Designed miniproteins, single chains, continued (3). Designs and how they scored, part 6

Each design is a single chain, and the fold is of that chain. pLDDT is the mean over its residues in the fold that is shown.

## One batch from the design tools (miniprotein)

Design m8186
Fold by ESMFold2-Fast:
Structure m8186 (fold): chain A 66 residues (1-66)
Amino acid sequence: ESEKLYEKGIKALEEGDYETAIKYLTKSIELDPKNSRAWGALSEALEKKGDLKKAEEYRKKMEEAL
């Protein structure tokens, strides 16, 4: 479930659909907050959307989940 949502989020990120990537990656993290890769991907999607403040915050979450 969490991994499946992560996969969908990464696919959306690769396709440049940052809004969809954020939705799926957020759901993945809600189910598995220790998935550091999902936090990192979410941070990247937020950077691509121009939400630098949230990107920095979630980057920090990635470091903490390692």
Scores: mean pLDDT 80

Design m8187
Fold by ESMFold2-Fast:
Structure m8187 (fold): chain A 61 residues (1-61)
Amino acid sequence: SELEKQIKAMIELIRELAEQGDVSAARAFLEYTKKELKKLNAPEELIKKAEEEMEEIVKKA
């Protein structure tokens, strides 16, 4: 779906920021993405899965 593609793009951006060592920007974008997904009324399971993946990426940076 379009929403799933957008989420994947956001996760990839967070991954790139974390890999570049810009952990502060990665965390800021993670928080922004969480809020946006909730505003879009995305399915709860999809939001939870995305949040867990993003948090793991930032945690490993």
Scores: mean pLDDT 79

Design m8188
Fold by ESMFold2-Fast:
Structure m8188 (fold): chain A 74 residues (1-74)
Amino acid sequence: MAEELRRLHEHGRRYSLEEAVARVRREAERLGVPEEVLEFVLRQLEEVAAERGEVDEGVLAAALGNLRRVAEAQ
């Protein structure tokens, strides 16, 4: 969506754990990622949020990138 492109111009943006989880679940559903992979990625987000209180844009981007790599691996 066009709003996602605008978000890419923001540096250092931070997300609540709930926002990051919702974003990751949406991308996993769109890509058809297996539940076990989704659970692994969500666990990493929860660990980061527990240590830092929130998820930064770089961590979220890495999580989304991991989902895409798994979807491409055949």
Scores: mean pLDDT 73

Design m8189
Fold by ESMFold2-Fast:
Parts: sequence; structure tokens; C-alpha cells
Structure m8189 (fold): chain A 68 residues (1-68)
Amino acid sequence: VEEAIKLLEEALKKTTNGQARSLILAAIRYLKEGDIEKAIDLIKRTLEVPGNSEEAKELLRKALEILE
């Protein structure tokens, strides 16, 4: 879980899109609260947001691999 949170924080640094940033912040919050299923859903939704960087998307995919 801590490794996934670090990957999401790095993805956040590489994300300028406001919708994507909000979803990543919510996913980090849910992981810290222990709601892994909700965090996974939010990360998957973030990957569907158009205009996010490929660097951010790769970090999001790595976080999903750790959580699943």
C-alpha cells in the first residue's frame, strides 16, 4: 500500500489536468483510509481521463499492479 501511495504521489507531480489531479488525490486518501477497492476504481477512472501524460499513466498502472 505504501509503495502504491508513493507511485500515486509521483503521478500527481506529473499531472496538470485538474480532473485527473482530483481523482489521484481522492485515491491517495482512500488508500490511507484502507479503502483499497475505492482507490482502485478511482485510479482506473483517472486512466480514462483524456490529456493526462504518458508518464503519469505509467505510474498509475504500476500502482494498480501493486494493489491488485
Scores: mean pLDDT 80

Design m8190
Fold by ESMFold2-Fast:
Structure m8190 (fold): chain A 58 residues (1-58)
Amino acid sequence: SELEEVERRLDEVREEIARLTEQIKASTDPEERRKLMLEEAGLVMEMLLLQLKARELK
């Protein structure tokens, strides 16, 4: 179902965010950290949109 596909993508995005958080913590370069943080912000936005989609499908 579409809801199951959205929930699966939510799990994937949460895992990607966790991975990026660890990369940010491990990075010592401020410019690299900034780029990783912007990428993480994009994934957080995707997560929020998927959460809204899941609510609409219920």
Scores: mean pLDDT 86

Design m8191
Fold by ESMFold2-Fast:
Structure m8191 (fold): chain A 68 residues (1-68)
Amino acid sequence: MTIAELVDAYVELVERYRKGEVSPEELRERAREIRAMADEILADPSASPATRAFAQDIIDAVDRLVAE
């Protein structure tokens, strides 16, 4: 899993959500997928502190999006 793939997945979800193309159920399902992707990056012991911080920021952003 790369940080670029994680970013692309998050951006696509945000864009579809803003267009009203995502149901609340699909939003939660996609959020879980994105969280799992970020968790894979966080589980990699070779990941830099910057990469880990960025993955955590995406988790936090997705959690906020679902909470709204």
Scores: mean pLDDT 80

Design m8193
Fold by ESMFold2-Fast:
Structure m8193 (fold): chain A 62 residues (1-62)
Amino acid sequence: SWGAAEQILDEIGKDDPELAEKARKLLEEGRVEEAIELIKPWLEKNLPPELAKQALELIRSL
């Protein structure tokens, strides 16, 4: 599950490395919902709705 989350963060980081780093730190601190709220707009803009939903559920399951 963490490996999948890292892949999502790496993809975000190709476009917005500052956003990816902030989300990574929140996840490392166990602040999962704050990380989700931070990255959700990026996922919804850059991914098809079903893939954005799957990415959010993968991170929420950490």
Scores: mean pLDDT 83

Design m8194
Fold by ESMFold2-Fast:
Structure m8194 (fold): chain A 75 residues (1-75)
Amino acid sequence: MPSREEQAELLRAHAERLAERLRALGLPEEAEEVLRLGEEAAEAVREGGPEAEARLREVEARLTALGAEAAERLA
């Protein structure tokens, strides 16, 4: 299983890639939101504590939801 630090790095990389794709598709507001979520993942690791894993899971869920919403808007 990835550590919380590894998970945050993966989420940040995922957010960056998704943001680039969203900008290319003309969805700049969604791109800004996914980049913000990547920053929240980094902050969760920085703050640490018992909530860090829960925060990382929340970021992952929100990134997934935004990706799905963007796909629906393009359909």
Scores: mean pLDDT 77

Design m8195
Fold by ESMFold2-Fast:
Structure m8195 (fold): chain A 85 residues (1-85)
Amino acid sequence: MKVKITVEVPSTGIVSEKIVEVTDEPLTIPIGDALITLKKVGDKVEVTVTGEDGKVTTVTLAPGESKTFEVEVEGVKLKVTITNL
């Protein structure tokens, strides 16, 4: 299944977008100081975000749903939006 990852740097207005293929095998993507793990669960995507402090947040996205996470790179805040396409 296809998942869109949008990374926005609010201080600069820069936006980058990437589409990845997600399967039942976990796909881990490093974004700044965070690790984002994507896994297919039926028609849904399980999104696990592990922050620099080791804090783990898990959400499940149905088709068409999105969730925005705030992550940090060397003191710079990024907005990361994951969309189940």
Scores: mean pLDDT 80

Design m8196
Fold by ESMFold2-Fast:
Structure m8196 (fold): chain A 75 residues (1-75)
Amino acid sequence: SELEKLYKEAEDIAKRMENMTYEEFLKAVNKLLEKLKKIDPEIYERAKQLYSRDPLLAFYEAITLLKKKVEEEKK
């Protein structure tokens, strides 16, 4: 599914983030959120609310909710 593909992209960001500059991380998170806006607006809105406080919190919210929805699709 599109959610599974997007979750795999988020996992790849999480794996690579320790070797990213902050600018590269923000660019990756913003691209992920733009895809979420189209694929799952609910997850997008939840993550976006946290972005103004901390982009890292927005990213963790997005990956957590993506994982939950992917697991729900498998049931």
Scores: mean pLDDT 83

Design m8197
Fold by ESMFold2-Fast:
Structure m8197 (fold): chain A 57 residues (1-57)
Amino acid sequence: SLEEAKKKLERTIEGLKKAKEEGDEVAVRVGIHELRELAEQYPELKEEAEKAIKEFG
């Protein structure tokens, strides 16, 4: 589960980079929401998720 959560975090961050480049504000909001959920469920991922939220939010 934590292993799968790490992969989901990485995929979400890559998706956010693409969404920002394409100007897809809806996809950016969805990605940020997913990062917040991951941070709440997996404290081990909180710092990385919060860093990404600051970068893309």
Scores: mean pLDDT 83

Design m8198
Fold by ESMFold2-Fast:
Structure m8198 (fold): chain A 72 residues (1-72)
Amino acid sequence: AAALAEGARRAGEAAVRAVEALVAAGDLEAARAAAEQAIAEAREALATAPEEVREAIREALEALVERLRALL
């Protein structure tokens, strides 16, 4: 159960790093597209999450959205 929440957190961290790299390169269009894709994937993970880990995955999604919006 904890493995799904950990996977979501790691995926979010990887997505933030990818968007940060695109922003640093000055490619804001690609950065936005990468952020939208990462959020869509995280939302799919939340939609299919078992009840016992849903809250942890939702928190990971909320943190991801907040961090990505702060970068753009």
Scores: mean pLDDT 81

Design m8199
Fold by ESMFold2-Fast:
Structure m8199 (fold): chain A 110 residues (1-110)
Amino acid sequence: NIEEVKEQALKKIDELLEEERENAEKVLEDIENSPTLTPEQKKLIKEGIEQAMAAFEEYAEELKEKIEKSKTPEEVEKVLREGLIEAGRKAKELIEKGMDEAVELAEKEK
């Protein structure tokens, strides 16, 4: 039943979005409370995490649209799998950019 498979895939995306929001909030709290990071480094890392989260949410909406347009259960599973991999890759790139900018700031202060 393709409609049931689509419903389950959409619920899975929503569950993963909620889990990632909760994880992001915990990481942001840990960054804010870090004794080893400067205020400027904390700002850049937090901005990177917030941008990664925003990009993940936008990509999740695009993924839901692709799921809804899918015609077979196999297509739904492929779209979900490939979409989640790509979302993770984009999130990692944004976080790494924020961290690189924080390192560059630290080097300039020397």
Scores: mean pLDDT 78

Design m8200
Fold by ESMFold2-Fast:
Structure m8200 (fold): chain A 68 residues (1-68)
Amino acid sequence: SAEEELEKVKEEAIEKIKKAKTEEEIQRVVDEANSRIAEIGKKYNVPDEVVQRYVMEIYEVADEKLKE
């Protein structure tokens, strides 16, 4: 399902962000995750609000990591 694929991408991205050692690595993970989330959203015709929620959650974790 779309939810399972979106959740998997989010969980994998958050895990990678937590393990990242550089700002560049964090940015790469975010970019890759956003690309995959956009593809899943288009494939399953997911509402924009749901897609944006997943993207925002990833950005929030990345922002917190960058402030450490």
Scores: mean pLDDT 84

Design m8201
Fold by ESMFold2-Fast:
Structure m8201 (fold): chain A 63 residues (1-63)
Amino acid sequence: SAEELLKKAREAYEKGDYTKAVQYFEEALKIDPNNPEAYRFLAEIYRNGGDLEKAEEYEKKAK
């Protein structure tokens, strides 16, 4: 479930498929909304994509 989605998200991230990585991380967070690792990856993806406001929001949720 959430753990499988996190594995798929990391795999997509490693392959450079950031669209799928975001989808899988967001799906995992719907099941387990308190996952610092998922928030850190989302912050990194949005920061690299130029969405600095969204990156900051996810960084705050990562603790």
Scores: mean pLDDT 84

Design m8202
Fold by ESMFold2-Fast:
Structure m8202 (fold): chain A 71 residues (1-71)
Amino acid sequence: SLLEKGKKAYEEGNYDEAIKYFEQAVKENPGSAESAIAYALMAKVYQKLGDTEKAEEYLKKAREIVEKLQA
């Protein structure tokens, strides 16, 4: 799956490739549980890169999807 490919890229330190896989996962199924997971993983990538503002933005996007799915 795209999430598995993204996680593998992240584990190997290929952060740009990880982001591309997670972005594709979001585009294929927006607003889904899978897209929420993809956004959370993108936030983790940006935390690793030291981009705290981007990490917070993606974490917020993940949280908003989870909130809507639970409403």
Scores: mean pLDDT 85

Design m8203
Fold by ESMFold2-Fast:
Structure m8203 (fold): chain A 64 residues (1-64)
Amino acid sequence: SLGEQLEQAIKDGDEEKALELLEEALKLHPESAREILREAIKVAQEHGNTKLAEKLKELLKEYE
């Protein structure tokens, strides 16, 4: 699924792929943007991708 691919890209540290998949997920489910972003931040933090987690936290502020 798109969510599984996004999680794998985040785990692999593939920032470009993760952002591309995240953009597609947000496009398909704009009403769930905050939830999608919070989950992506959690996965990035759990796998030590601190730079991606910080970038996603900044992006989350745009959806406040």
Scores: mean pLDDT 82

Design m8204
Fold by ESMFold2-Fast:
Structure m8204 (fold): chain A 92 residues (1-92)
Amino acid sequence: MRERLELEAEAALVLIEVSVAELIAKKAEELGGDKEKIEKARELIREARELVERALAEEDLEEARRLIEEAKRLAREAARLAEEALEEAKEK
């Protein structure tokens, strides 16, 4: 029981990180940031959300944790690309 609640909490944190990355990507786009980096960030955001949905539907707790770990990695990379695009746009 506790392990499932911990998984749900981690999933919620990934979704928060993805939402922040999406807001950063939107701001980068508004400032004329690198379109390729913004598009890649949005692709990773979509994949991370899909992995979270799969993890929450997964009955095997170990597999669900693996999906959440992969989603965390994609969310972090999306945030990095979005932030890089935003910083580069500010320097123009």
Scores: mean pLDDT 86

Design m8205
Fold by ESMFold2-Fast:
Structure m8205 (fold): chain A 82 residues (1-82)
Amino acid sequence: SRREEFLKLARKILDIAAEYGEKHGDKEVVDKAANVVRDLAAYFREHPDVSKEELKQRALELMDKYGLPDELKEAILKAINE
């Protein structure tokens, strides 16, 4: 379901950001990732029929908006596509 796709995406974003933050001693990336997931959740609530590809594109735009490091963004995108 679209809800399961969203929850899987949100979990991957948060888990990878937490691992990155711990590895690099960057506590702010976890807060930034939480902001991405919060806004993505709001978007999904307003657009519950959004496609998986549109949801991924929105996540990427939000990662850019909140300033996630490129290495972290690449790790998240790789995990989403697996």
Scores: mean pLDDT 84

Design m8206
Fold by ESMFold2-Fast:
Structure m8206 (fold): chain A 90 residues (1-90)
Amino acid sequence: MLPRPGMRVVLADLLDENDEITGGAILVLRKVDGKWELVDAAYSDVKSGEFKVEKVDPDIEPEERELFLQWLKEHLPDAKVKEVRSFVLP
């Protein structure tokens, strides 16, 4: 599904084993009946040998942050994340 206005996009910069940004992850979320749900996701299969998240945007809502981190652990268990950012599509 393509992102639409009003949906929230979560972006993550993925680091390789040399601490270089070589990929990313994108999650598209929407709120239904007060709960965040995933509508689409795309990601690079980047492996750093450990799961680590260095920085998360403080403007990310707690519920979307939890959903995003759980998704990352399930799909990218060996990924090192430099920064997570979130914004609402205009």
Scores: mean pLDDT 74

Design m8207
Fold by ESMFold2-Fast:
Structure m8207 (fold): chain A 88 residues (1-88)
Amino acid sequence: SAKELLDEAIKKVEEAEKIAPPEFLPLIRTFRDLLERLKEAKDKLEAEILLGMAKIVYGVLKLMGAPEEVLELLEEAIELAEKAVELI
């Protein structure tokens, strides 16, 4: 289900928070908040907008030089969230 995929995506973000240097935590927390809001999305359009915002946050973290291990976990979260949005 979409909810199970999003719960798995959020767990990947929580793993990223555990290994991330402190300077990246505010944006990783914003990323997690966007995925939690996506779980409560009223329709597919709202879900697509929230996913788009999460992808922008990922891009900013990449430009800031976040560690590869952090970026890999967030990329996995995006892939799971994309699959979840297709089920809405």
Scores: mean pLDDT 90

Design m8208
Fold by ESMFold2-Fast:
Structure m8208 (fold): chain A 73 residues (1-73)
Amino acid sequence: AVEEARKNAEKAITTVLEASGGDAELVDRAAITIANHYRLQGREDEARAVVEAAVEVMDKHGLPVSPRLRELA
């Protein structure tokens, strides 16, 4: 559930980060897309966990986090 969504998000966000060479915009877009996937299923707690995990990964790697993504966390 929530922890599983967080782990899946961490893996997906890390993959996008590595594949893009640290492109903050692509990471932001991936995080929003994954969170929206859960939100459209009525899984709001999982959607928030995804955004929170993405913000943590971006902050850890020194990437700028958009105001939009921070508001969703």
Scores: mean pLDDT 79

Design m8209
Fold by ESMFold2-Fast:
Structure m8209 (fold): chain A 66 residues (1-66)
Amino acid sequence: PTVVASGLPSAESATAVALTAIGEGGKARVIGGVPATVIAEVPSEEAARTVAATAEAAGGKAEILR
């Protein structure tokens, strides 16, 4: 699954989302400045939910593409 996390209020929040995706065995790309967007590709639906929850906890929003 692909997770698009947007509206991230800081570089630190974008980094946290990207590191969560990498920790789940995926990959991530940070796009733009603040508010930042992170596009993450992860191996499972469970990993996608973890990344989405991290983005929402950081004050952003997340969309899971199947």
Scores: mean pLDDT 81

Design m8210
Fold by ESMFold2-Fast:
Structure m8210 (fold): chain A 99 residues (1-99)
Amino acid sequence: EKEKREELRRDTVLYVAAGLHLAAADFLAISNPEEAKEHLRTAVELALRIVKDPEKQKRVRELGEKALAAIDSKNVDELRRYLEEIHRIAVEAGEEKEK
């Protein structure tokens, strides 16, 4: 019970941190692509710490690679779609633990 509450708090912190790094990647994608890529890599790593389903982990990694390519191609619309999907997968993983 106490261990579950500690894990939920840690997952919430990781989720918030991942969301902030995804937002930074979107914000910096045009002005500083290398910094945006660093934030994206960090966000993917944080998301993978809370996403334990192997199929969802594979999807997060795939979306991360596509998002990195979108930064290189300056395709902001595709980047945002990939970032939104990574965020949704992380939220869903957090919600499944809270049920």
Scores: mean pLDDT 78

Design m8211
Fold by ESMFold2-Fast:
Structure m8211 (fold): chain A 73 residues (1-73)
Amino acid sequence: SLNEKLVEKLRKVEEESKSLPKEEQRKLVLKATGEALREIGDELEEIIARLKKKGLPFTKENMDEVAKEIEKE
């Protein structure tokens, strides 16, 4: 899911920045959060476009199915 991708990206940056000073950790986490949200936004826009083209309702099940199709491309 899109939420799972966000959580995974945030976990990775937190682990990678653990050895850095607290202020640098915060800076990297904020940057990574912004980047992840932009990527999720772009993917969500594509999911919505494909659902509209298929005439499917915006349910979690339909969105997850389309997200899997995009990942295979």
Scores: mean pLDDT 77

Design m8212
Fold by ESMFold2-Fast:
Structure m8212 (fold): chain A 107 residues (1-107)
Amino acid sequence: SKIEELIEEILELLKELGFSEEELEIVRKLFEAALKGDKEKMKEYKEKLKDIATRRIDLGPAIKAVIEAAEKLFKAKTEEEQIKILEELKEKLREILEEQRESEARG
């Protein structure tokens, strides 16, 4: 599935950004809940990611992008829309990773 491939690529980018295996599992479950239209599970995983963002300030921009993408996935009615949302998230995460690498090179 193209959606499954994009989710795995997104998780690899999040891993490069410093997400732990436990944090990556929360992201995976958030996307699964969004794709299934499970509003209650989405709420639970969004709250967990928001909590992580308060403790892991460095991950804040990536967590925000993930939550926004998950909310769009929940509202998406077609697989084509879901693929577009995930591709846009992947591009956004690449930009965040590049900005992080540039900041580390100067500091």
Scores: mean pLDDT 86

Design m8213
Fold by ESMFold2-Fast:
Structure m8213 (fold): chain A 60 residues (1-60)
Amino acid sequence: SHMEQRIEEILKETEERVKKLRDEAAKSKNPRDQLIKLMEILAVEGEGLVEIRRLEKEAS
């Protein structure tokens, strides 16, 4: 369905964004920068979850 396809797109986009942030965190030697990247990862994952839940509600 259109909704399932959109959810798959959101999951893929979220995974790619998280991977990039994890790679950046791994390259950093600064603990503060690493913490900031971890916080950004949590925010990105949260954004994806919120959007998926919104789509699920619209399908009801």
Scores: mean pLDDT 84

Design m8214
Fold by ESMFold2-Fast:
Structure m8214 (fold): chain A 129 residues (1-129)
Amino acid sequence: DRREEIRRLVRRLVEVSKKLIELAIEKGVKIPEAKPNDTPKEKEELEKAREYWEKAVKEGVESLTVGQQVAVAGLLGVSGKINGDKELAELKEEMNRLLKELLALGADADELQAFFEELDEEERRKKLK
């Protein structure tokens, strides 16, 4: 079932994203500045991901929504500083593998967002029990 496979991959992507963020915070990774030739949209997306990163550094990764966690992990994944650390590089490679598998299943941004919202709701329900 395509939907079950996407849900499984999204759960793993979120787990890897959280681990990547936590380890990057522990190792003191610095987020790169926007490139001078980035489009206005790319600059806006990068700035939003930086805001989420700063929140994770101050309040912990669990302060972020699932979608925010994945956005921060994506930002970290384009940082060359991650490639210099074996554990961070391995988490980045796993994240990239999961994103490639999701793309191969035809998962678009809207479908991924729906699964992120499903996971956020699952976490809320667990806290109420």
Scores: mean pLDDT 76

Design m8215
Fold by ESMFold2-Fast:
Structure m8215 (fold): chain A 63 residues (1-63)
Amino acid sequence: HVEEAKRAVEEGDVEAANRHLLAVVALHPDPEIVALASEAARAANEGDAEKALEYLERLEKAL
């Protein structure tokens, strides 16, 4: 799901990125994972692909 979210961000597909991030949170309801996924989703929704990818990299490392 994180890899799919990264791909969606790179493609500019914010809706797909949000769906994959929701799946990550559903599978890993850890507060740290939820916080990183929320920040990634926020950056993607703001159109900041670089920041979204930064949070996704941190999320992947935390899993």
Scores: mean pLDDT 80

Design m8216
Fold by ESMFold2-Fast:
Order: sequence, then structure tokens, then C-alpha cells
Structure m8216 (fold): chain A 77 residues (1-77)
Amino acid sequence: SAEIEAALAAAREAAEAAARARAEGAPAEVIAGHALRAIGSAVHAQLLGEREGDAAATEEARALLLAGGIPANIPVP
């Protein structure tokens, strides 16, 4: 769907921005801002993908969360 495509595109763009900021040694707040935007868009895409039965979109959203949008080692309360 157009909503899934838009959410995935937004997640990819934000994840790329976070990776670039990290590579350039940007302040943690700048990296976190891009990462949070990537997480939000990827979560949105995952939820839409699950509701529409789009397994490929759901898996892509999960991969984006793991690769650049979500810190793997930060404990969530």
C-alpha cells in the first residue's frame, strides 16, 4: 500500500541519516533524533504490514529497526 511504501521510505531515509551522523561523529543527541525518527517510521510500517498481511514489508521494517533504527543493547524498562 502507499502508506506502507511511505513509512518504509521514511524509515530508510532516517536510518541512513542516523548512520551518516554516527560515522561523522555527530553528538549523541543528533544521532538519537535520526534514530528515533527511523524507529517510529519502521514501527509504523511493521504494524501496517502485519495488518495488511504484507510479510515482506514487515520483515523489511524489522531489518531497518535492527540495522540502523534501534540500539540493540539498550534495555527497555
Scores: mean pLDDT 76

Design m8217
Fold by ESMFold2-Fast:
Structure m8217 (fold): chain A 106 residues (1-106)
Amino acid sequence: MADEKLFAGDYESAIEEYEKLAKELAESDPVAAGIALLNLGNAYYSLGKYEEAIEAYKKAIELLEGKDPRAVAAALWNLANAYRKLGKEEEAEKYREEARKLLEEA
């Protein structure tokens, strides 16, 4: 439908902006780049693109690890939700447990 296509087009534009931001900031501000990748994952998740969301969340975790434990925990929690949407309960539980442990250390 036209409204659904317009909504999807808005998310696709946001995806391109977050990808550009993450790439531009990766070396100068890895925390900001990691947050951009977390937002990229959220945009993919909203479109039902769970495999792409998982990839973005994993990249966010790599950039944020050791720098922003709360953002890493948020990415791990969202990663677990994406795995659940794909029916991968074992992977979902693993990442929820990692998020829980990290929040206890923060």
Scores: mean pLDDT 81

Design m8218
Fold by ESMFold2-Fast:
Structure m8218 (fold): chain A 70 residues (1-70)
Amino acid sequence: SSEEEEKLIEETNKRAKEILKKAEEEAEKLEKEAKETNDKSLLDEAHKTLLRGIGEALRLVGDLIDKLLS
């Protein structure tokens, strides 16, 4: 059923985008704080926050691919 697959893809895409937006917003906040305080550790934390978000989104997409191949 292509209709069920379309829905699953849409839901997964929406959730992945939400994860990435949250990570980007938090990273941007940390980068701004790093600039204001001249604290390089906050810049490192911003990068790690973004990478964690990317990893979470990729894992979600991977789970979708596994379901579609089942």
Scores: mean pLDDT 87

Design m8219
Fold by ESMFold2-Fast:
Structure m8219 (fold): chain A 85 residues (1-85)
Amino acid sequence: MLPGSPEEKKEYLKELIKVYRETIEMMKQGKSREEIIETLRKRMEGARGSIGFEAIQRVIRMIEEGVSVEELEEELKKLEEELKK
């Protein structure tokens, strides 16, 4: 469920930023969408019952919908700015 407290929201944003950075790095390394999704799904199994699970699931969905590396970099900047507030 959506994080209800400011602390929970910050932890979710931190996890989301981490997943975005790792995904962008994999894309820049020339990994396929299939390889990236498999890597993220493996991490999602280890994150069951945590805020990290929702963050990973969101990024997998964006990749499946065809998000570009440039779009992910712009979203990452917005998330980093939101975390600083």
Scores: mean pLDDT 79

Design m8220
Fold by ESMFold2-Fast:
Structure m8220 (fold): chain A 84 residues (1-84)
Amino acid sequence: MEGGEAAGRAAREGALRGGAGAAAEAAREAALAAGADEVGAEIAGGMAATAYAAAKAAGGSAEEAAEAAGRAAREAARGAVERS
């Protein structure tokens, strides 16, 4: 319902379409729409991009990297929304 679920989904879909940058932007927009402040949304985007890059560096597939980006965005956005 609330929290980071929308941000996680957006980050995963963004990553599959355009990699780390698209995951970050999608996570940021979804986090803002869910009620996160600007700083929290930036953190959600940054965590999504970092998780995608780390999974790819570890030899993961694009789908595995997208899933990692989604989980990171969900956790970060959940924390940001709960603080309001």
Scores: mean pLDDT 81

Design m8221
Fold by ESMFold2-Fast:
Structure m8221 (fold): chain A 68 residues (1-68)
Amino acid sequence: SVKEKLEEIKEELNKDPRIKATLVGDDKLVIESTLSVEEMIGLALRLIGDYPDLEVKVKGNTITITAK
């Protein structure tokens, strides 16, 4: 399910102390970080490649992941 996939992403990302990933409801993952804009873009590109069935949006220091 989308929720299980988002929970896996959340657990993996939260291993980095610079990243705080929070599941909102069952369908949205919000990623806040102290990463630079370039590092956030790099992370978003990796997420897009790894999860092509999910929508990844970047805004400053925040990445949001939802179902397409």
Scores: mean pLDDT 83

